Designed miniproteins, single chains, continued (4). Designs and how they scored, part 87

Each design is a single chain, and the fold is of that chain. pLDDT is the mean over its residues in the fold that is shown.

## One batch from the design tools (miniprotein)

Design m15204
Fold by ESMFold2-Fast:
Structure m15204 (fold): chain A 94 residues (1-94)
Amino acid sequence: GAAAGGGAAGGGAGAAAALGGGRATLEGNTLVVELGDNEEGREAALSGAAAAEAAGAGKAELEGNTLRVTVSEDPGAQEAVRRGAEAAAGALKA
């Protein structure tokens, strides 16, 4: 686990990387996060995916150790994804 660092890259990428301890890259409207092979990181990815979908920011898909999230370029959607990731971090830490 990791603290919600709130990061660089326009929002959700930083939070997702903090949750999984992996690498996050934002390319246009697609966030790609490499989570490594730890179980906590995968759980964080699934939780973040659910939060992103609930926020209406698009869809998230986990393939092995890679999470791909299509994020709206809408700032509100990006903020909702970031808040969801922070909530997921809190749940994982509990």
Scores: mean pLDDT 60

Design m15205
Fold by ESMFold2-Fast:
Structure m15205 (fold): chain A 64 residues (1-64)
Amino acid sequence: MKPLSIDEATRLVQEIIDAIDAGDYEKAAELLRKVGIEVTPEELKAASRQERIDLVMRAAKAAL
């Protein structure tokens, strides 16, 4: 997969955070899968705050 630009990666990370904060785990899981992180909306909803932060950090690193 071609890496995203820094601007695209930053936007993607912000969209993931916004989706999680809104309780839209389906959208957050789709965005995470787009950068190669396999997670279901159900797993993301059941995850702890720290586990969600770790997934977002992994997405940021994977998108670069």
Scores: mean pLDDT 78

Design m15206
Fold by ESMFold2-Fast:
Structure m15206 (fold): chain A 96 residues (1-96)
Amino acid sequence: SREERLRDIRAAVQTLADQARAEGHPEVLTLLAESFEAIAEGNLDTAREHYEKAAALVSPELAEQVRAFYDWAIELAKRGETELVREAAELLRAQA
């Protein structure tokens, strides 16, 4: 359901936020939120730029998680589910 999907997104955002703070880079959350907002608007060049900046700040392990979340958002946008991408962006901004 949409409610279950939103719960899973909230859990994923919280896990990422906790890890980004543990590495001393909470700005990763703002960069990824800006990336997801750009994805929802169809601005894939801007989305990729923000994602690459976020991934460069953190450990290789956390960079893989950031990449997985970015790839997930791109896939959702391809399916027309841009509203879920926007909701994920709002959750990321709230954790920053």
Scores: mean pLDDT 88

Design m15207
Fold by ESMFold2-Fast:
Structure m15207 (fold): chain A 72 residues (1-72)
Amino acid sequence: RFEEAARRVLELAEELARLSGDQSILDEAREGIKELEELVKSGELSEEEAIEILEAAAESLERAIEALKAEA
């Protein structure tokens, strides 16, 4: 579900923001989710495609968190 995928992205973005000290990461994640919601509402993007984008974003955030922890 879109809400579940979006929540996961926000949770990961919040963790990355805390580890990096960069609050803009969380703001960028919120903006991206809002844009995807608008694209789905307009019919330019399917809900399934939006979920796939959010899942890819979550994987990227997980990799960034792991990389940052490995350097600490």
Scores: mean pLDDT 81

Design m15208
Fold by ESMFold2-Fast:
Structure m15208 (fold): chain A 85 residues (1-85)
Amino acid sequence: AEEEQRKLILEAEELLGLAEIYIGLANIALKKGKPEEAKEELEKALELLEEALKLAKEAGPLAEALIKEIEELIKEVKEKLESLK
């Protein structure tokens, strides 16, 4: 039902929002010269984004734009984590 799909989208959006907060915290940590702290925050963001992606995919076609946004952020977070090795 549409209501079930909308609930999955809402949950995915909430996880995406939380992941964006962790990405912001990682950027602040990097500006303060704390790459270890930034790595921890980015790893938390990645976990949240991967869960959000799973929920968005379960929601189906209504979540197409959200899926693309989450996939782009996962790519960016992974690239940032790789740069911190």
Scores: mean pLDDT 88

Design m15209
Fold by ESMFold2-Fast:
Structure m15209 (fold): chain A 92 residues (1-92)
Amino acid sequence: SAATQTAGQLAQQRAEKSGARATVTVEGDTVTLTVENANTGSSIGLIGGAVQAHLLGADGRVSVSGSTTTLIIEGADEAAGAAALLTAARGL
């Protein structure tokens, strides 16, 4: 949780600098990163996060609705959740 929380804070901070807003929710082994006012770079970053989750044995998916892009990671341990969020944050 500490690593995932730190990664989530980084994603939120980077989103704010780019004029977007990010929120992170953790519920059991599910991590959700929602980015409002996402640009193309943000969306690519979240796709990278989904790929990273998959490489670490979790299920990652990205959905887009208007200007909002959401990354959902299911079955994530601490390492998978944190790594996916850090990868997503690089696009923010």
Scores: mean pLDDT 80

Design m15210
Fold by ESMFold2-Fast:
Structure m15210 (fold): chain A 71 residues (1-71)
Amino acid sequence: MEEVEKLLEEAKELLKKGLENNDVETAQKALELLKELKELLESTALVPEEVKKEFEKLLKEFEEAVEKLKK
């Protein structure tokens, strides 16, 4: 999970930058990255349920943040 942890941190940093700069494009890139990570995790049978829940929660937070920026 080292690769996933690094990409997750990158997605969080991108979202933070997007929110701080009112940059919808950067926030959307963060959301796309998180969606890609979730797909990678879903393809792996060994991922704990707790980790899946964490990603679903983060996905909703990212989606809400992007929608809030668009309004």
Scores: mean pLDDT 76

Design m15211
Fold by ESMFold2-Fast:
Structure m15211 (fold): chain A 67 residues (1-67)
Amino acid sequence: SASEAARERLLAWARKNKDERLVRLLEEAAEAEKNNKVEEFEKEHEKEIRELEAELRPAAEAALAAR
């Protein structure tokens, strides 16, 4: 539930900022979680996730902290 809430907030932030790459990544991550394939998704997209997190870290952290 916490990871879902965090992902939804990141997705809302990404949509607001028109970051289609992050929106797609988060939507695919949510789908993988529903299908219990999160680990496979994370392994396949590890570099992309890390790069996006590094670039968007301050805004992403603010979005994750927001209620």
Scores: mean pLDDT 68

Design m15212
Fold by ESMFold2-Fast:
Structure m15212 (fold): chain A 56 residues (1-56)
Amino acid sequence: SSAAERRKRALQIAIENLKFTKENIDKVIHDEERKERVLKQLDEQIAKLNEQLAKG
């Protein structure tokens, strides 16, 4: 359905945005401990979105 297709596209865009944030984290966060915690949160969010994408 068009609604399912829009949801899949939105999930893909969200995953790409989170990956971009992860790749550029050194430019945003200079504290190593905070950076590690944020990277872990980003990885968890990416994993959840990938699971949702896999379910359709």
Scores: mean pLDDT 86

Design m15213
Fold by ESMFold2-Fast:
Structure m15213 (fold): chain A 80 residues (1-80)
Amino acid sequence: DLTELSKVPLSNLEELEKLLRTASEEEIEELNRTLYTFALVSDDSVVEELKEQISKLNIPEEVKERLLEALERGLEEKRA
């Protein structure tokens, strides 16, 4: 759902970091679905840049891993 993607300012990593530090499980699941869809419709280079930026966020490692996995799943599906 592109509407859900617009709710998360992926270009504003400071805001995303703040949200992820206090995010509920439901919000993390919503973001995972959004990132998966983003990876399906975006250029691979853009997705790789986003993965690098997420890796630099000061958030719990478990949350970071889940977000990166969502992007990787989207890239794999896009290449299938």
Scores: mean pLDDT 73

Design m15214
Fold by ESMFold2-Fast:
Structure m15214 (fold): chain A 104 residues (1-104)
Amino acid sequence: SVEDKLAELQALVDELRAAGKTPAEIISAVLEKTLEFIDEITDPDEAKSLGIQTLQLVVELAGELGHPLLPYLREILKDFVFNNASVEEMKEKLRELLERVRAA
C-alpha cells in the first residue's frame, strides 16, 4: 500500500539521520527509493499519491536540515499538486531532482 511505502520511507529517513548522513544523502536515498516504489505501483493514482506525499516529506526534511534547494522543492511539489502530471512526467521530475540534490 501507499501507506506502507511511506512508512518505509520514514524509517529510511530515521535510519540515515541516526547514521549521521548528510541532508543530500538522506534526500537522495528517499528519492531513489520512491522511484523504485513508483515502478512497483500499477495504479497511476496511487503512484501519483506516493510521489506527492514523498515530495511533501522531502520539503519538510529540506526545511529542517536547511537545504538550499528548498524553494525548488516547493515549486516541484506545487507542480505535482496543481498540474495533471502523468506518472512518467512525475518520474522524470523526480530523476531531475535526484540529480540536482546529488550535485548540490
Scores: mean pLDDT 83

Design m15216
Fold by ESMFold2-Fast:
Structure m15216 (fold): chain A 108 residues (1-108)
Amino acid sequence: MELTPEIKELIDKEGLTPEEAFYRALARAAGLKGSLEAYKNFYDFMVNGDTDAAIETLKLLAKEGHEESARLVAENAVSMGADVEKLKQVAKELGMEPAIEAIDRAVA
């Protein structure tokens, strides 16, 4: 992993590990609010295209009450070729209406 000046500043100012600084920077760039655990799962999804990591991110954001962040994750997941039907089913089970609507718009 190559460290950018922004990542180095996050390490120095916030006391994050280099890995945690990457999670935080990616989440900030995407407009995502949530825990470091949610940021890690979002990062894992963005790097590997793993639908299960996207689903775990949605579950964490639902638990934390970040519905708008869940919408952003759902939009990114669909655009990167995640399993739309599986993702939509999980969003429905979690009652995350903004995420459901985002998935429907992205496949229209």
Scores: mean pLDDT 77

Design m15217
Fold by ESMFold2-Fast:
Structure m15217 (fold): chain A 76 residues (1-76)
Amino acid sequence: SKEEILELVEKAREALEAGDYETFFELEKQVTAKLSKEEKEEVRKRHNEYVAKYKPSSREARLEHLRIVEEVVKKS
């Protein structure tokens, strides 16, 4: 459900802030598995545009990926 995805995104953000990359990657995998095909394509498009424009660090790119997932899911 939408609420389950948003909860996983928040847990992934907390893991990333704590430097727990193992937990972060597992949670990110769970988030991606729950997205529709259309949501995955929109997230990929927006994230690629962000990375191309800003050349972010790995951490900044991952945080923005989570933000984009939240925005896309909330609009669905």
Scores: mean pLDDT 86

Design m15218
Fold by ESMFold2-Fast:
Structure m15218 (fold): chain A 66 residues (1-66)
Amino acid sequence: ELSELERKVLGAIYLNGGKATLAELAKMLGVSKATVSKHLKKLIEKGLVERKGKNYVLTEKGKEYL
């Protein structure tokens, strides 16, 4: 299951056009880069987000959670 912040991360990536950098997500959510990075790792492990260079990209599976 997803935490509230993990759901907000997915929503923020979606609103940002399906991809976002760590800095963009931290700014959008009003939390530290360290906090966002920790939750992004969990979302990647669940297959809901992929890392492509500096961008975190929402997967089709991730969209189903919105």
Scores: mean pLDDT 87

Design m15219
Fold by ESMFold2-Fast:
Order: C-alpha cells, then sequence, then structure tokens
Structure m15219 (fold): chain A 61 residues (1-61)
C-alpha cells in the first residue's frame, strides 16, 4: 500500500544518506573543502526530502 511504499522510500533514502555521510568524512580526511561543501549541500537536499516523506507518512497513518 501507499504507507508501505513511503516507508520503503524513507529506508532507501536513509541508506543513501549514510553512504553520503561516509563520503563527506572521506573528503574531509583528504582536506577537499570544495567536495565537502558540494556533498553537504546534497546531504541537506536529501534531509529535506526525508522530512517531506515523513510528514506525508504521518498524515496517512
Amino acid sequence: GEIEELKKEIEELDKRIEELEKEIEEARKRGDEKKVLELEIELGMLLIEKGVLKLILKKLE
């Protein structure tokens, strides 16, 4: 159902966020400040997407 699909999307998004956070840490270890900024912007966008999906899920439950 729609609730199960949203939960799956949130789980897939959480996995992508974890992978991105690891990439950010690797870039920080290299001193690649430009790459860190790019990845932090991407992380911010994914966190907004997750927030929206959670809000929709809460309204459907």
Scores: mean pLDDT 86

Design m15220
Fold by ESMFold2-Fast:
Structure m15220 (fold): chain A 75 residues (1-75)
Amino acid sequence: SKKLEEAKKLVDEAIRALRNGDYETAARLFEKAAEVAKDINPEASELFQKAAEYARQGKRDEAIELAGKAYRLLS
């Protein structure tokens, strides 16, 4: 599915941004993933939104954990 592939690509890009210390870029990418995920799984969308909030707060590990949980819900 194109939406699922798009969401996964956005999450991969967000995690790369987190690793590079680009927390604001990571947050925007998680927000985009949340928007795409709304049509697939609303719970995953909410977790991506929370991952974006944690990314903005510099809470890298919490952002990665929630994004991973959301990613698993997209199957």
Scores: mean pLDDT 87

Design m15222
Fold by ESMFold2-Fast:
Structure m15222 (fold): chain A 68 residues (1-68)
Amino acid sequence: SLEEQLKQIEEGQDEETAEEVRKYVEYLEEALKILKENPGHFEKINEELKKAAEHMAKYRKLVEERQA
């Protein structure tokens, strides 16, 4: 599952990188909760997804810096 894959990524990273993955998962979980309870609340869903994207971008940058 996506949750299992994200947790696996978190466990394989240092604490700084793991924190970014953790925040990404946290905001995704909130977005999914809103989707389940009120699928028409696009603004709230989009807000959580934007926060998730910010942390995913930082995670990606940290990983790319280590691919040397």
Scores: mean pLDDT 76

Design m15223
Fold by ESMFold2-Fast:
Structure m15223 (fold): chain A 62 residues (1-62)
Amino acid sequence: MKKLARATAPVPATSPDELTLRVGDLVEILEEVDENYWLARNLVTGEVGLVPKSALEVLEEL
């Protein structure tokens, strides 16, 4: 199932592996990396990277 989340906080990418997010950006959660991070795709930019779980609100599992 496709799992969607919305960014609730801005995420500036500080490393090449991190995803840049603006508040309100929609992401697709691809994989759980650890307790603190998702691997996600930004549905606006198409970029893939690591996102802190604390910056996302899970919206939908399809």
Scores: mean pLDDT 75

Design m15224
Fold by ESMFold2-Fast:
Structure m15224 (fold): chain A 74 residues (1-74)
Amino acid sequence: SPEEQLQALFDQLYADARAAWKASGGDRAAVERVVIAGTRQLHALLDAHPDFDETKAYALLQATMDRFAAEVAA
């Protein structure tokens, strides 16, 4: 389902962001590259599923990034 694809995308984005942060020693630019790639994948997914709630999808993306920011601040 689109919801399962969206959840898998956000789970992968979170994992990739954490890996990039850890591997780079806290380099924001490394995380930014991961987020840009993930945003392009999200855009492609939304284009493939035009009946999906785009506002909800972007809200979930923001929640994923907020969770990442909170984790690296701790």
Scores: mean pLDDT 83

Design m15225
Fold by ESMFold2-Fast:
Structure m15225 (fold): chain A 101 residues (1-101)
Amino acid sequence: SDEIAKARAILDRLLADPDAEPFRELETDPAKLAAIPQPVSLATIRAAIDSGEIRTLAEFEAAFETMLANVLRVHPEDSEEYLRALRLRALFQALLAEVRA
C-alpha cells in the first residue's frame, strides 16, 4: 500500500531521532504500566504495520497519538521524557503533513 510505504518512511525517521530513545520499546515500569490501558511504543507500531493491523496513514496517526497520550499521562511536564515526546510529536506532524501534500 502507498499509505503503508509512507507510514514506514515516517516511522523510520522517528526511530532515528534522538528524542525517540525512551519510546522505541514498551514502558517497563510497573507503576507507569498500571496507568496505561493500551501500551504502545514505536516498536509495537512497526509490528502492527508489518502484521497488517495498521493499514492506513490515519490508523498509523491514531497509534502514534495513543503512544504520546500515554507518555504525557505518566511523565511530569518538566521531565526529559515529556519534553522529548512533545518534540517527537512536532516532528511526526511535520512528516505526516509532508506525505499528505
Scores: mean pLDDT 88

Design m15226
Fold by ESMFold2-Fast:
Structure m15226 (fold): chain A 55 residues (1-55)
Amino acid sequence: MSEEEKKQAQEAEKLFKEAVVKRPDQIEEIISAVQPLFQAKQYEEAKKKLEELLK
């Protein structure tokens, strides 16, 4: 991973952890929404989804 891609991955991971803490009863829903994006290394899309879920 490039330095920039690694930084985006860390930011997405941080938002994911925050979403899980805020919505513990929706952990499975959160995982299913962002897991394919993380697998595809689409960290910007993952961040957008997590921000939507945190609103």
Scores: mean pLDDT 77

Design m15227
Fold by ESMFold2-Fast:
Structure m15227 (fold): chain A 77 residues (1-77)
Amino acid sequence: SLPTGTPEEQARHYERLASDYLNEGKYEEAVKYAEQAIKLDPNLASAYRLLAEAYRKMGKTDEAEKWEAKAKQLDPS
């Protein structure tokens, strides 16, 4: 059971957690929470960017470029 909030608000919460873990160097946790944000809001471009950055930090550049491309499709600005 997820906590109180809209799916979009819950996605934003997981996006923030992913960002916090990324800044702490906890890249696997950053991936986990970015993926949860995407599941709740598959159009949240910022969550795909966080996922891409976490993969880049882990040295998975091909995976990072894939998710960066997805983010640009959703928000080309």
Scores: mean pLDDT 85

Design m15228
Fold by ESMFold2-Fast:
Structure m15228 (fold): chain A 75 residues (1-75)
Amino acid sequence: DIAEALRQAAEEARAAAAEAEAQGLLEAAAHLREAAKYAEEAAEAAAAGDLEKAKEYAGKAVEAARKAAEAIAAA
């Protein structure tokens, strides 16, 4: 189930954001929260059968996650 996989990705991103915040990596935490939000929106779109919106939001979630990784690497 695509929607279930995306919801799990959102939960993982939220957990990662909390860890980043606890480590003082505030910029990374902000990007991880954005990734979680977009993954959740992608899951909702997939559950509604809107695969075009699901693709759009999933793409934004991946981009936000990459920015988080870049912020961690630069820290």
Scores: mean pLDDT 87

Design m15229
Fold by ESMFold2-Fast:
Structure m15229 (fold): chain A 54 residues (1-54)
Amino acid sequence: DDWLEEERKRREEHLKKIDELVAQGKFDEAGKVSYEYLQELERERRRRAAEIRK
């Protein structure tokens, strides 16, 4: 169940990174970071489904 704690840390880091990029006017990069975060959440969801499949 380490994934729960790591998920929380990743969420915090993503929010901080996006905020930093926005503050610097790097909206393009902020959008990419946000998109990758959503993709990571989707992959995490799929991994959990695969684990249950066992």
Scores: mean pLDDT 75

Design m15230
Fold by ESMFold2-Fast:
Structure m15230 (fold): chain A 98 residues (1-98)
Amino acid sequence: SKREEAEELKKKGEEYFKEGKYDEAIEYYKKALSLYRDIEDYEGEAEIIAKIGEVYFKQGKYDEAIKAYELALTLLKEDDPRREEIEKNLKKAKEAKK
């Protein structure tokens, strides 16, 4: 299914991220993002956008990281438990930009 394919692409992106292969991590995350968008899985889309934000943060691209985290938060309901980690990462990116 498209959901299973998106999960596999997400895992591959996470592997590249752990290896410090940031461009490859973004490539695979964007492939997963496209699939979550196709099936209108807003929670899956938000998770992947937040992971792309983490890659930008590791690259020192703090403005791009901030935009990614803010976008991810717009896709999640106010009571979604995943918001807390994204908000922490957003705060770190804003502080690192100084």
Scores: mean pLDDT 90

Design m15231
Fold by ESMFold2-Fast:
Structure m15231 (fold): chain A 57 residues (1-57)
Amino acid sequence: DPELEKAIAELEKLMKEKGYSDEKIKRTVEQIREIAKVDPEGALIAARAGIRDLKES
């Protein structure tokens, strides 16, 4: 899903800018990708929610 990949890339970038560890970023991305295996729409919603939370922090 191109939209999911864009959302994951933006989430990774924002987490890095906010000073999250590479380990925590990796775990967050893996969690979203696992959700996407059974619920691609839910995974996209989760990624976008994470992006919004980081932008408002």
Scores: mean pLDDT 83

Design m15232
Fold by ESMFold2-Fast:
Structure m15232 (fold): chain A 92 residues (1-92)
Amino acid sequence: GKEALKLAQEALKKAEEARKKAMEALKTAEGEALHLAIAAALKAIGGIFDAELAIKLVEEGGDEKLALKLAQDGLKDAEAALKLAEQAIERA
């Protein structure tokens, strides 16, 4: 319970930051930077979704293994999205 919740909250925070950075990059990005910004936005959305589901499962007393897996998957997507968004900004 507690481990999944902490990981999911970290994933949500990082994914929301990545989405914000990707959306800013999308306003001006062209070529390779545009492709990176789109990839970042999609991964960030996935990370938010998985993190929110993990939080809901923990709060409702649902499947702890599924909540942990969703939190871990969400964190991986959030961290990948942050790297892609930062690359998009640097190349824009």
Scores: mean pLDDT 88

Design m15233
Fold by ESMFold2-Fast:
Structure m15233 (fold): chain A 61 residues (1-61)
Amino acid sequence: EVTEIKLTEEEKKEGKENLKKVLEEQVKELIASLPTEEEKKKFKEFYEKQKEEAEKEEEKE
C-alpha cells in the first residue's frame, strides 16, 4: 500500500519500545554469529553508544 499513516505520539512510543526489543534480539543474534571476540565487543560497544546518544537526544529535545 502507498498510503501513509500519521503516527500519534502514543503509537510512536509503543513502536519505539517494540523496535528496541526487536533490535536487542537481533543484536544478540548478530553478536553470537560474529566469528571473533574482538568483533563481538566492538559491535556491542557501538550499539550501546548509539543507544545512549539516542536517549540523550530525546531528553534534550
Scores: mean pLDDT 70

Design m15234
Fold by ESMFold2-Fast:
Structure m15234 (fold): chain A 65 residues (1-65)
Amino acid sequence: SEAGKKAAEEAAKLAREMAAAGKSLEEAKEELLKLIQEYVEKYKLSDEEAQLAADAANAALEEAA
C-alpha cells in the first residue's frame, strides 16, 4: 500500500538522520518504533507492512553507522 511504502521510506530516513546526529542505537530504535506505530494506528498497516518498515529502518541504521 501507499501508506506501507511511506512508512518504510520515512523510517529509513529517520534512521539515517538519527545515526548522523550520533543518537544511540537504543534511542534510534525507540523513535523508529513510535513512527511505525503511528502509521499502523492511523493507516491500519498489516503486520507484514510494519515488519518491512522495521527492516528498512534497521538496514538504514547499519548503512549509516
Scores: mean pLDDT 78

Design m15235
Fold by ESMFold2-Fast:
Structure m15235 (fold): chain A 58 residues (1-58)
Amino acid sequence: SAAAEQAEKERAIENIRKAAKKYNLPESVVKELEELVRQGKLEEAENRLVRLIIEKEE
């Protein structure tokens, strides 16, 4: 449903912001990920976030 999809996008943005604070991601990167979520590209935003986290752990 539209309401469930909207809630999923909001949770994705919240998760991105939490990860950004934990891993010290630049604001420009956070903005890019949030824009992907707004465009409905949730899996792309998630995959990109995971790759950024992996880079920080290496």
Scores: mean pLDDT 81

Design m15236
Fold by ESMFold2-Fast:
Structure m15236 (fold): chain A 55 residues (1-55)
Amino acid sequence: SEEEKKKRQELFAEMKALNDQLLADIAAGKVTPEQRAARLAEMKALYDEYKKLIE
């Protein structure tokens, strides 16, 4: 459906934004191990939701 298409696009965009931000923060030395783990968990949750919508 159109709603599912929008949801997939939104999830993909959010995953990309979080990944880009994490890489930038790691490069800047501004991410603690705890913060890295938390951000990776958030990205995994978004990926799991995305996966449910594509099959």
Scores: mean pLDDT 81

Design m15237
Fold by ESMFold2-Fast:
Structure m15237 (fold): chain A 93 residues (1-93)
Amino acid sequence: MDEEIREITLEVTRRLFAEADKELAKTKNPVEKSRIIARAIGDVLLVIGALELIWFKKQGKNIDPSEIEATLAELEARGLHDVVERLRKLLEK
């Protein structure tokens, strides 16, 4: 679990920043560049938040399932469907 959380964090962070770099290369608008960076940071923080909730639940902490589902729904809405699938597999282990 702990090693899987670390690996997911690193893998997702690398991918999201690589995707942001590609989008940054397509625009010269500094406001749009700021939005791209902010979105990438927001996506990473949501993934970390979901991983923390899953980890605390696996440690026997009383985590409301609706908080996990709300975070996963936000990630789905942001287009991170494959990340959500991987997080759900961690939750079910």
Scores: mean pLDDT 82

Design m15240
Fold by ESMFold2-Fast:
Structure m15240 (fold): chain A 78 residues (1-78)
Amino acid sequence: YLKAGELYEKLGNHEQAGLAYEKAGDIYEKLGNLEEAISAYEKAAESFEKAGNKEKALDASNKAGVLALKSAVEKVTK
């Protein structure tokens, strides 16, 4: 998934790269790996911006932001 996104970026397929990174973020989120999920969604947002898909870029960016807040809350709890 992350490797697929990197490959699509190298090929110039930014839309496919964004989709691959978003899928990676979804998988990491389901596994509880919030830091990895945040990173994947941020890469998805960047790839969608390069593709000119402002709507998907904003959606991915918002998803990363929500998870960043959730991760910060979890670090405060024991």
Scores: mean pLDDT 77

